Designed miniproteins, single chains. Designs and how they scored, part 88

Each design is a single chain, and the fold is of that chain. pLDDT is the mean over its residues in the fold that is shown.

## One batch from the design tools (miniprotein)

Design m3226
Fold by ESMFold2-Fast:
Structure m3226 (fold): chain A 64 residues (1-64)
Amino acid sequence: STEELEKQIAELVKEAEKLVEQGKLEEAIRLYNEAIKIAEQLPGTIKLVAIHDLKKKLEEVKKL
């Protein structure tokens, strides 16, 4: 379901944020990429918004 996919994305983002705080940037980048893969399974505009937001977060981490 869409709700379960969104929940999985949210949990991956939470873990990625914890890794960023710990300075584990490469591990955080891996989790953001996994979240993007899950987001590609979302329908319609929800997918576009989720992927846009996740890629934005990923680029911010890469610049650290």
Scores: mean pLDDT 87

Design m3227
Fold by ESMFold2-Fast:
Structure m3227 (fold): chain A 58 residues (1-58)
Amino acid sequence: AEELKKKLEELKKQAEELKEKGLKMADAGTGDLEEGQKISLEYSQLMNEATLIEKKLK
């Protein structure tokens, strides 16, 4: 249980960092559509893993 909670916190932290990175890129006006899509995909994957772990902890 504790190991899953720690992994969940790490996944949420990585997802939040990735979200912040995407927002900073948008604010900077980089115009890199491919990088933005990659960030969105990685964010979705991290959040999906976090959701699966949360379901196991409930």
Scores: mean pLDDT 76

Design m3228
Fold by ESMFold2-Fast:
Structure m3228 (fold): chain A 56 residues (1-56)
Amino acid sequence: AIIKVKIKNGFLEIPPDAKILSVEGDIVTIQVPEDKVEEAIKKLKDLGNEVISVEK
């Protein structure tokens, strides 16, 4: 699955097993395994980042 996230308040901690696909300013696109999508979204939000889109 592909997650697009807007970085807020500084550093993005990438979930384990995630791959960075692209970086466009403060927008980072990552690929995660489908079984890890919910965990990745929660972790990104807990760090203060905004999840823009999720594609499975």
Scores: mean pLDDT 75

Design m3229
Fold by ESMFold2-Fast:
Structure m3229 (fold): chain A 116 residues (1-116)
Amino acid sequence: AAMKVETKEVDGYTLRITTLDEDTFTITAQKDGKHVGTAGVRVEGDEVTISVHVEPEYRGSGIARTLLRYALDLAAEKAGKPREELKVHGTVRADDEELIALMRELGVEVPADLVT
């Protein structure tokens, strides 16, 4: 099998972490058996790309913060460096203004070309 999968309970969400390769990871989040969001993580040395999508009906419930914090911690672990030493770029849908603001609050750079 080319993938490793593990499941963790975080902040009342069930997170399923899929390792696609040494540098690429997908995190899917469920609450009460319902899919609420997904994060992707790619680590290239000290450069990290994090993508987050929260299902519209679950926006404002705290899942974006849970996914983003978990993704940042995973990226730091896989890079073998503290989060402060990582260059993190975020990709997010333009319609999720709350998530864009949260990414910027947590030190994740959101390029202008990803907000159209």
Scores: mean pLDDT 80

Design m3230
Fold by ESMFold2-Fast:
Structure m3230 (fold): chain A 57 residues (1-57)
Amino acid sequence: MKEEALKAADELVDRLQKAGLITPEQAEKIREKVKEKGITDPAEAHRLVLEEADKLL
């Protein structure tokens, strides 16, 4: 389901934030980008989160 993609992205973003790899503000921006792109596949959502996090490192 499309909701599963958003949930998968949110879970990964939360893990990255708790690991100290991204800030809460950066996590928020990544979540917004996933929503704006209309990702429906959980694997694609994970890939987008990792790509955006890499840009912020």
Scores: mean pLDDT 77

Design m3231
Fold by ESMFold2-Fast:
Structure m3231 (fold): chain A 75 residues (1-75)
Amino acid sequence: GLQQAQDRGQRVMRVVAAARRGSFDGPDAMRAAARREGERLGLSPATVDAVVAAVEQQNAILAERGEAPAPPAPV
C-alpha cells in the first residue's frame, strides 16, 4: 500500500544521498557509493542504476549551467 511505497521512496532517497556524497570523490566513487547503499537497502539493480543515471544527469546539467556565460548587462 501507500506505506510500502513511502518506505521504498525513503530507501531510494538514501541511495541518492550516498551518490551525492560520493560525487565529491568523482564519478566512479559516486557509482560505487550508490551501488553499495542500494545493495545494503535491498533495492533492485535496475532501481540503483536509475538513481545513478539521474544523479549523473543532474550533475552534468549543473556543470553546464555553471559554464554558461553571464547574460549581457543592460545597456
Scores: mean pLDDT 72

Design m3232
Fold by ESMFold2-Fast:
Structure m3232 (fold): chain A 80 residues (1-80)
Amino acid sequence: SPEAVLAAMQAQVDALLAKTKEELEKTTDPEEQKKILIETQKQIIALALEALLQGVPYERVQEVLQKAQAELDKLFEEAR
């Protein structure tokens, strides 16, 4: 169901953000931090595309993406 797909996407996004936080805490090089953030963003976008292809409404996927991007921005500022 679209609801189950959305829930799975949210869980995977949350797991990616937690992993990114741990990787940023271990990384002091700004260039390496940028690579970690770009890779995380790419993976979140891929999850969003899969959810859309499985019939999740665009509006619901957009809400998850906006919250994830806000959290990534926060993690980036905290890593500085």
Scores: mean pLDDT 85

Design m3233
Fold by ESMFold2-Fast:
Structure m3233 (fold): chain A 92 residues (1-92)
Amino acid sequence: SDRNREELLDILVELAKQGYEVKAEAEGGILKVVVRGLSVKQQVGLAIRLIGLSLEGLKVEVKIEGDTVEITIGGLSEEEAREMAERLNEVS
């Protein structure tokens, strides 16, 4: 739902405002976000929130590699993905 996408965006914007590296790339209806520098506790917290959004129908995949969290969001329009990427890169 649109609310689940907005909630995900709010989570990622907040991380960027806290000074974490958040890089976003849009390709068609796919948004890829890489978050770096999170502690293990923060990675677990983020993963739990993403699992919750996935159970509510958000098309999201997450990969954790060391201190890097890679998030892939699908089911977006090309415009939605672009707007989300631009907003995240503005606050990073």
Scores: mean pLDDT 82

Design m3234
Fold by ESMFold2-Fast:
Structure m3234 (fold): chain A 56 residues (1-56)
Amino acid sequence: SLREQLDKFVAELNEESDALVRKLATSDPEQQARLLAELSARQAELDKMQKEVEAQ
């Protein structure tokens, strides 16, 4: 179901976000900007999925 896909995505996103935060601490400014953009894109995807679940 869409809810199960959302739950899985949230779990994967949280794991990846923790890894990205650790990388940010040791990355140069260009790499930091890239990692932040990647995280923002994933957050936007999560927001879209949450709205789809609410619409059901």
Scores: mean pLDDT 74

Design m3235
Fold by ESMFold2-Fast:
Structure m3235 (fold): chain A 58 residues (1-58)
Amino acid sequence: PREWAERLRRAGRELGLNPSAVDAAAATVLETGGPEGERLTEELIRLLREGAAALALP
């Protein structure tokens, strides 16, 4: 579970995302837990990359 939050924060940092948004995503996957939390982590990383393109690129 802790590793999921670290993966999300690493992706967010590399993509220049808002730290608050990344922390919210990390909290969500940790609250979900179990196998669903791991699956959600991978899906959120994809969504964060798409969101970074919308939020970080002018």
Scores: mean pLDDT 70

Design m3236
Fold by ESMFold2-Fast:
Structure m3236 (fold): chain A 58 residues (1-58)
Amino acid sequence: MSPEEQARAIAIGEGALRVGELLEHPRLRAAGKELLDRARSGEATLEEVEAAVDAWGL
């Protein structure tokens, strides 16, 4: 990923984690944290991160 794509992926992952925390939903919080960690490490592409949150209805 480019640095700009990684920054966007991280921002989306942070948003997903925050939604999981606000809803007090342990599974969504765990999924959001894993997605954020994968975005930060570059293991998840921006497309994969966007697809994941879309699949979760976010």
Scores: mean pLDDT 81

Design m3237
Fold by ESMFold2-Fast:
Structure m3237 (fold): chain A 72 residues (1-72)
Amino acid sequence: MEELAENILKLAEEAVKDPENRDIYRTLILMAVSLLPDRELGRKYADRLIQAVDAGDLEKAKEIVEEMLKEL
């Protein structure tokens, strides 16, 4: 679980650093979040995480991933 959260954070960091390819990283983030066993939790965090990434807010993205890890 922690490894999955770390991978999601890395994808979010890349999406923020490379805005030209954000659509690709957004898709990869959604796919990674779909691997979470709780679909309701996954949906909640996916929406928040994508919003933070689209805003270029890496600190918010890190906060969301940390919250997700603590609830799992």
Scores: mean pLDDT 77

Design m3238
Fold by ESMFold2-Fast:
Structure m3238 (fold): chain A 66 residues (1-66)
Amino acid sequence: MLTDEQRQALIDAVRYLQKRGLITPEQAERLIEAIRAGNLDEAKEIADSLPEPVGRALKALIDQAA
């Protein structure tokens, strides 16, 4: 189970990537929904579909939070 701080940090990271144009709004929404639901497996699967430096970084952050 993610703490509120861990969940917020992951959501903030996703929103930052969306603002920088590194992920699409649709990808950001799917990631945020998975993170809010505590479904880290789904969040990791979505991260694996992202461009290489971004996907790896998000997956590492999710693994560290779990």
Scores: mean pLDDT 80

Design m3239
Fold by ESMFold2-Fast:
Structure m3239 (fold): chain A 100 residues (1-100)
Amino acid sequence: MESLEIAREIGRNFLKDLLRSEGLEQIVEDIENNDLNKERITERLKELGLPEEIAERFAELIVNAPSKERKLGILMDATLTKGLPLERQKKLVKFVEKQM
């Protein structure tokens, strides 16, 4: 049990460091502090280069996710999505919506 908790902590810290490197440090802190604002998340994802429709859908998924770890995971999915064509971005956000 202790070993699994240490592994989860290492995984969370690595994910947070990756998200901070993408310029999402403020959103990571908002998730950790349970101070979530959908509009702030949407605007930050748009600043990263996501279309408004995709940014809004990811922001809603992040706000509604059941755990901080899941919220961080969805935020990472959003950053990975920005490098793809719009139709593929739409398919990926829809896939994430189906996993909720």
Scores: mean pLDDT 80

Design m3240
Fold by ESMFold2-Fast:
Structure m3240 (fold): chain A 99 residues (1-99)
Amino acid sequence: IEEAKKLLEEGKYEEAIEKAEEVLKKDPNNAEAWAIIAQAYAKLGEYESALLAALLALSLDPNNEEAIETLRRVAAEGPETVAAVARRVLAEAEAARAA
């Protein structure tokens, strides 16, 4: 997981996704790996893939801040169809955290 995080910080988004996917092959319930994939796809402008990965990360860890930040980015920058879904998921996550 540390290698994937380092690649993400270096702007090597495709390599970060590949390394995070290697982590998921061993542990598919690794929320951090899904969050890295979500961030990398958002940086690449692949908002639908970013949304799906962020949803998977949040399903495993509802308090994952990286996944929540990815949803905010998709809501702000994505195509309207994907952005609308991201806005709804953010509202639901925020309501759940406030309860």
Scores: mean pLDDT 77

Design m3241
Fold by ESMFold2-Fast:
Structure m3241 (fold): chain A 62 residues (1-62)
Amino acid sequence: VEELIKKGLEAYKEGKYEEAIKLFGEAVEKAEAAGDIESAMEAGAYLVGAAVKLVIEKKLKE
């Protein structure tokens, strides 16, 4: 789970927001399956942040 969060953050820093969303989403699913509430909440927060950033970027490209 932590490796997926790390990869998602790296994608986010590179401006690859769709890839970051996918990685954070996988981290949430795996953390939930493992009962790891802390990691699920952390990954979920990053997922929301990446999704908001993607929407803003798409709006600016219009």
Scores: mean pLDDT 79

Design m3242
Fold by ESMFold2-Fast:
Structure m3242 (fold): chain A 60 residues (1-60)
Amino acid sequence: MKLIVRALEDYEAKTEEELSIKKGDILEVLGVVDDEYLKVKNLKTGKIGLVPKRYLELID
């Protein structure tokens, strides 16, 4: 089953492993890295990276 999240607010990547997102972006969850970060793929750009969970809302 595909897990889809939406960006609740803008986030700028602070490291090469992180992904910058904009409010309203739709992302696929590829994995849980730890208690703070998800590995996600931006469905619009195809880019993959880590985003803090607090910036994301589960929608599907």
Scores: mean pLDDT 82

Design m3243
Fold by ESMFold2-Fast:
Formats: C-alpha cells, sequence, structure tokens
Structure m3243 (fold): chain A 58 residues (1-58)
C-alpha cells in the first residue's frame, strides 16, 4: 500500500495478535516521523492505532 495509514490498518489486521510485529511497526512509524516522512496527523493516527493493538495483544 502507498498510503501509510492504509498500510498501518492492513498490518494490524494481519498481525494484530503478534506483539513483536506490532512493536516493530510502532518503531518504524516513530522513525519515519523523525525523518519527516510522516505528517504530524499521520504519526498520531498510526501511533494510536498501533498502541491500541499492542494493548489488546497483551
Amino acid sequence: LDNVLESTEDFIKKYGSDLEKLEHALEIVKRLHEEGVLSEEEYEVATKKLEEAIKKAK
């Protein structure tokens, strides 16, 4: 997927029970935000979705 938000949602659908993969995706999102690839809004939405998925996977 070319859209980062769509990619994040698809990733959570596929790997929502895999805590290690969800945590790795969160690190990638943080890195992309630090590099200026993600907008502030994209970063907030992706981070929130991944953090909620991580909490459910625990």
Scores: mean pLDDT 74

Design m3244
Fold by ESMFold2-Fast:
Structure m3244 (fold): chain A 59 residues (1-59)
Amino acid sequence: SLADLDAEHQKRVAELLAAYRERLSKAKTNEEILQLTIEAFAELARLVDEYIERVIAEK
């Protein structure tokens, strides 16, 4: 159901943010922080795309 897709998407986003914060806490340089941020943004975009595709498939 769409409600199940919404719940799964919210969980995945929360897990991504938690992992990102954990990795940031261990980063030693500004370059590492920037790279981790770029990677987190790319993964967030991927999760959004997957969510949209699954919502369209449910129609």
Scores: mean pLDDT 85

Design m3245
Fold by ESMFold2-Fast:
Structure m3245 (fold): chain A 67 residues (1-67)
Amino acid sequence: SVEEEALAVAKEDVEELKKLEDKELIKRAIEVLRGNIELMKKAGADPEIIEEMEELVEELEEALEKL
């Protein structure tokens, strides 16, 4: 599904961003992910996929706190 593909891409992007340690890129990624989560909720996406996307936001927020 499109939601599953979006989650897979987001997971790869989050790991890459954590390695780059770029504060501004991480902030932008958090905003983009939050926007995507909101759209997915409106589209009636799988709650499990939404939960995993929200966990990715938490990972980026934790990475940002350490920078």
Scores: mean pLDDT 84

Design m3246
Fold by ESMFold2-Fast:
Structure m3246 (fold): chain A 79 residues (1-79)
Amino acid sequence: ATEYLNKGIEALEKGDYDTAIEYFEKALEIDPNNALAWTHLGEAYYKKGEKEKAIEYFEKALSIDPNNVRAKKLLEEIK
């Protein structure tokens, strides 16, 4: 839930991308419609250089919330 999302964001800010991914995946096990968790999961993969995974997860976030400004911006930056 929100606790896992917050822990994932903290790990992402510290540059611990693998830990961030684990927390975001756990948040999505609880709420698979959490567009913010999908966005941050994509961002973590982007930071790891896994562009294809990042694109997939940003598109998933936008399928849930088409007005997600962060996911739109990051997706356009990757192409």
Scores: mean pLDDT 84

Design m3247
Fold by ESMFold2-Fast:
Structure m3247 (fold): chain A 86 residues (1-86)
Amino acid sequence: SEEEKEFVKLAEIMLKAAEEARGADPLTRQTVAALIHMAAALIKRYGTSEKQKEAAELMSKAADLLEQGRVDEAIEYLKKAIEKLK
């Protein structure tokens, strides 16, 4: 579906942002984390499948990890979210 393709694109954009946040200052990491939380909320709101809801949860966890400076773990969770959305 079109929504399914858009959710994948959104998650991929968030993954790139998280990768670029590697070694970034706290404000940049907090900004990216806020964007990932927003993306997760959109997928949860408009998602209709269990996999989409699971992906949103994985993205929320990634955002929390970014807020903690745990960038590599956040990236891993975003990759898992993308696989759930495919």
Scores: mean pLDDT 87

Design m3248
Fold by ESMFold2-Fast:
Structure m3248 (fold): chain A 88 residues (1-88)
Amino acid sequence: PEGTVLMELDALIEEAKKKNEEEIVELLEEAREALERGDYERAIELLREAAEKYKELGEEKSARRLEGMARAVELTKEIDEQFEKAKA
């Protein structure tokens, strides 16, 4: 559910702040705002961009967590789109 993704994202933002990863913090905060307004496409884009930044830093575990969150958001978007098509 969306609430689980937001909770995981908040945890990663706090971790990134402790590591002084300002660029990643900014991307994650923008992704959180996108999720809150239901802009799943923007959120997926930002989460994947942050994951690439983590890969560049050698933080593969954090990158995989973000890729997993982006996938969860993508699935939520796909389900919403399929439900709307079935409704028509």
Scores: mean pLDDT 78

Design m3250
Fold by ESMFold2-Fast:
Structure m3250 (fold): chain A 55 residues (1-55)
Amino acid sequence: MDLERAERIVKEAMKIKSKEERIRILREEKERFEREGKEAAADILEKAIKAEENE
């Protein structure tokens, strides 16, 4: 399920110590879901990116 996959990606990214690397991976995966037309999954990643960008 695409939403479950997106949530798993966020959890895996959170294991990465570098904030810059986490954002990079989240953006890459969001672009992949957008390319596939999976808007709900892309939205999960967008929310994770915004949470990381709030410094």
Scores: mean pLDDT 80

Design m3251
Fold by ESMFold2-Fast:
Structure m3251 (fold): chain A 76 residues (1-76)
Amino acid sequence: SPRLEAEMEVGALILAAAVLIVLAKKKGASKEELERAVELAERALELARRNGLPEDLIEAAEELLREARELLEKLE
């Protein structure tokens, strides 16, 4: 189903962004790595909202986007 496909894709994007953010906090990250985390979190949020996915997935994507942007701003 389109909703299940969206849920799996959003889940994968959230995991990828979360891994990049965790690594950035522990070992440091390049601007490009943090820009990638922002891109992944933004795509997850857009897909979750567009497909009416559960609020917990939307909140997870919003939090990752917030964290990635904060880390990226610290490099500027």
Scores: mean pLDDT 85

Design m3252
Fold by ESMFold2-Fast:
Structure m3252 (fold): chain A 90 residues (1-90)
Amino acid sequence: SSSEKEEALKKLEEINEELGEKVEEAQKLVEQGKLEEAIKILEEAREEAEKRIEELLAKTTDPEVKEMLEEFREHVEESLERAIEAVKKK
């Protein structure tokens, strides 16, 4: 429904903003040579984002909104996995 879509979009925007902040924090740690701490922040950010998306999926009935949430989850997993691997190669 329109209401489900609006709520989902708002929550995805919040998740995306929080992820951006955590990625920036991790980048600062990489610059300081704190690679393990950077990886931990990225892994924790991924787990928290996945949990929040799963909670949204559990209360969503609209198949279009479910697809949107699943696509966002996949993009988050792929993006953060790439970021973690990039840090590990340092």
Scores: mean pLDDT 86

Design m3253
Fold by ESMFold2-Fast:
Order: structure tokens, then C-alpha cells, then sequence
Structure m3253 (fold): chain A 79 residues (1-79)
């Protein structure tokens, strides 16, 4: 991953853990709009889908959402 992408992921994970799901979603939407690499864009989209699901489903805790996001990040790092 690019250093810029890693920095965005770090900030998004921080916001999610703080329960700031709407701010995390906005940051991911801005990252998707600016990203030209289809692989990194797909990563941001997958993370955004998790955040939006957590916003729609209050039974998903911030910790569970962050765990789901970390699983996706680790999977894509191995490809």
C-alpha cells in the first residue's frame, strides 16, 4: 500500500474505534474519489461498506467494525 493509503487507513480505524462512523465514512468517500489505483480504490470501498453497515446496524460495535476492517486489510496485504 502507498504511504498515503496507510495514513488514511490509520485515521479511519481511529475514527471507527472512537465511534465516529459518519466521519470515517466521509474520509473513505473522499479517498475513493481521489484514488486512481483500482486495487487501493477497491480496498477503500470494502472499508466503506463495513462502516456503512455499522452505521445501519447498531448491534455491530465499534470494536467489531474495526476487527472486520483489519481482517480485510490483512487479507489484501497478502495478495
Amino acid sequence: LSPETEKIIEEVLKLVKEGKLEEAAKLLEEAIAKETDPREKALFQALLDIVKRAIADPSITPEEAADMMNAVIEHLKKQ
Scores: mean pLDDT 83

Design m3254
Fold by ESMFold2-Fast:
Structure m3254 (fold): chain A 57 residues (1-57)
Amino acid sequence: GHMEAERAGRAAAYAAARTGDSARAGKLGQEGSNHALAGDDEAARKLAEEARRLGEE
């Protein structure tokens, strides 16, 4: 759904800011958003969490 798409985008922005790897973070955010909009909210959540963990490393 739209909230999971927003969550994926925010996680990607956070990861890009923390790592400087905007390409990888953007890819994770885009895949998460695509899954959320297709109704795969669980896959979107996992991708958002991966992006957030990228930002924490």
Scores: mean pLDDT 69

Design m3255
Fold by ESMFold2-Fast:
Structure m3255 (fold): chain A 56 residues (1-56)
Amino acid sequence: SMAEKIALLKERQEVNLKLVDENKQAYEEASKGTPEKAEELLEEQRRKALDAIAKL
């Protein structure tokens, strides 16, 4: 139904906004560590983002 589609769009928007904020925080945290740890943190954040999108 249209109502269900609107609800899904709102849920996706909320997830996207949260992912943007989390990605910024992850990048900022990565900048404080070694290049190796930065790569791991960014890869983990990417996997988390993809998982969140896949659940929608």
Scores: mean pLDDT 75

Design m3256
Fold by ESMFold2-Fast:
Structure m3256 (fold): chain A 97 residues (1-97)
Amino acid sequence: GELAEKAEEKAEEGLELAKEGKGTEGARKAAEGGALAAEAAARGEDPEKAREAGEKAAEAGLAAAKAGGEGTEAAAGGVAGVGGAVEAGIAGGKPPG
C-alpha cells in the first residue's frame, strides 16, 4: 500500500544520506520511514511490506548513527515500525501481554 511504499522510500533515502556522511539527515529520514511503516502496519496495509519497510528503516538508522548522526531518533522509528507490523499481525489493537 501507499504508506508502506512511502516508508520504504524514506528508509532508502536515509541510507543514501548516511553513505554520503549526512548522518543527521539520514537519521531523520530513517525515523520518518519507521513511523510510516508502523502506521501502515496499524492500518493493516500490507503487513509484510510494512515489516520490511520497518527493517529497512532500522538499517538506515544504524548506518546514520555510524555516520555521526542522531541515531536515537532513527532507531526509535525503526523499532516502532517493526512493533507496529507485529501488532498488525495480532489483528491490530490487541495489547501486548
Scores: mean pLDDT 68

Design m3257
Fold by ESMFold2-Fast:
Structure m3257 (fold): chain A 79 residues (1-79)
Amino acid sequence: SAEEAYARGKRLLAEGRLEEAREEFERAIALDPNYAEAWYNLGGVLYALGEREEAREYYEKAIALDPNYEEAKEALSKL
């Protein structure tokens, strides 16, 4: 499920396994494109990998899906 892929992504991110975390968050989004938290966390992984422009796009997608997503707005403001 999208939630299971998201949970694996979060665990891998906590372990610093950035490329594997990206794959799991991408899987979560493929299963549920409206999963705002998955878009946000994928943006965070991309930022950590140095992909700043891609991180911006994904934070913006998270905000488009949830306009009250304060963590995504804060992350976007710090890019």
Scores: mean pLDDT 89

Design m3258
Fold by ESMFold2-Fast:
Structure m3258 (fold): chain A 51 residues (1-51)
Amino acid sequence: RLEEERKRIKEYNAEIEKLADVDPEKASQLAYDYFVELRRERRRRGAEARK
């Protein structure tokens, strides 16, 4: 599970870096969206793991 998240983050970073060379503004927006989604997913899992 953690390894899967790590790979996803690595892929997102690579995508953001490529986009940053072409359109830094879009890259920043994409990075923020990924961060928000990852944070939501972690919070959701934390709440469910309260068992």
Scores: mean pLDDT 73

Design m3259
Fold by ESMFold2-Fast:
Structure m3259 (fold): chain A 68 residues (1-68)
Amino acid sequence: SAADELEAAEAFLSSLPEIEVRRVGDDTIEAETTLSVEEQIGLALRLIGDFPLLEVSVEGNRITVRAR
C-alpha cells in the first residue's frame, strides 16, 4: 500500500548520512539534504522508481515524499 511504501521510504532516507528526515503529516515526509543538486535529483529518481505509489518532488535542498 502507499502507506507501507511511505514507511519504507522514511526508513530508507533515515539510513542515509547526509539526510535529515521529518514527518510533516500522516501522508507526507520531508528530507532535507546536504547533497549536490545532481545527487539530490538522482536520489529523487531512485525514490520514484522504488516507490511508485508515492509522489516525489524536489525544491531547493528538500525532497518531499507523499502518499498518493
Scores: mean pLDDT 83

Design m3260
Fold by ESMFold2-Fast:
Structure m3260 (fold): chain A 69 residues (1-69)
Amino acid sequence: SELESEQLYALGMMYYELGKKFIEKGKYEEARKEAEKVREIAEKLKELGADELAEELLEKAEEVLKEAE
């Protein structure tokens, strides 16, 4: 459902924000773990057919992973 997809997207965004905060603190291992959670949420969104929301979260996960190198 649309509501279910939006709730998952919101959860993914929370993990993304946590990842960004860990990057700011130099906690790169923790940031990568949060990015992995974002990717898992994106996979669930893709299974629900919410492809656009899934793509947005995958891009955000990639951003965190790149910064955590």
Scores: mean pLDDT 87

Design m3261
Fold by ESMFold2-Fast:
Structure m3261 (fold): chain A 58 residues (1-58)
Amino acid sequence: MSPRQRAELVALSAFSETYMTQSLEEAVEAGIRAGVEAGLSEEEARELAERMRDILLS
């Protein structure tokens, strides 16, 4: 697994956990933070979190 794929999975895990226990808004923020900490750029982490949010709101 590539370092980027690992970072994306970390972001997805943080998003999912926060969404189940808090709010969608907090899940987006948690996903961005976790993704950046795991090695994604701020832009990549934000795009991933916003994509996850859009899927849940559609």
Scores: mean pLDDT 81

Design m3262
Fold by ESMFold2-Fast:
Structure m3262 (fold): chain A 98 residues (1-98)
Amino acid sequence: MKALEEGKKALLAGDYEKAVEYFKEAIKKDPKNAEAWLNLGMALLALGKYEEAIEYAKKAIELDPKNAMAWLALAEAYEALGKLEEAKEAREKALELA
């Protein structure tokens, strides 16, 4: 999908706010696309929006529970908020799935 591809390019370039807009457009077109939800969570994590990052990483996990990157994103967001036990549990899940 063009919006997902443009979002990934923006994310890689460090244009996190543009990445968020592209991933929101990708989700609007296909709300079951786990990759779009994961990438939105990652962009929000990079922007320091940790609570939103947790919400969207959890949505990615609901759609694709075997995606190690979604569990890793969840762990990083929990760690940033000082929720170290939840972060450890999510990181262990990511390692099991890698």
Scores: mean pLDDT 87

Design m3263
Fold by ESMFold2-Fast:
Structure m3263 (fold): chain A 67 residues (1-67)
Amino acid sequence: KRSEELRKRVDGLTRAAQAALDAGDFETAQSLIKRLEEVAREARRLGDQKTAEYAEEKVRELRAALA
């Protein structure tokens, strides 16, 4: 149940960050990436390793798009 909620949060933040990047709003994209990092840390604290790894992967992907 909580894993589903965290996963949906990761997906929502990832889509929002991608939309910000597409719009050229890099400041908003960076803010959303930081929120994804917070979700990854929360998932690890809860023992949800799969969601944490998924969120961390999305963070790396989005940061690569900023470079």
Scores: mean pLDDT 83

Design m3264
Fold by ESMFold2-Fast:
Formats: C-alpha cells, sequence, structure tokens
Structure m3264 (fold): chain A 55 residues (1-55)
C-alpha cells in the first residue's frame, strides 16, 4: 500500500519527486507480485537522500 511504502521512507531527506518515484516503484513491484525487500528499498532511498544532502 502507499502508506506502507511511505513508512519505509519516513524521516529521510528526499525531494517530493524522488519520494513519489520510489513509492510508485514499490507499488508497481507489489502489484506485479514481486517481492520487494524493505532493506533494499531503504538502502536505495538512503543513497538518494545522501545525494540530495550533498547538493
Amino acid sequence: SREEASSLLRDLPLSPEQRRRLVDAILNAKAAGSYVSPKAVRRAAELIAEREARR
């Protein structure tokens, strides 16, 4: 669900665009029946947040 996807990204300094894209990607993967690892999602989000912080 959108709320579950959003909770994985909570408290990360992501832009609204990056947050939307990640949430949509998670929801699309779940809708396709794919397993989405919370650890992998969080790691990807952390890398994006770090890039934003360096800007």
Scores: mean pLDDT 69

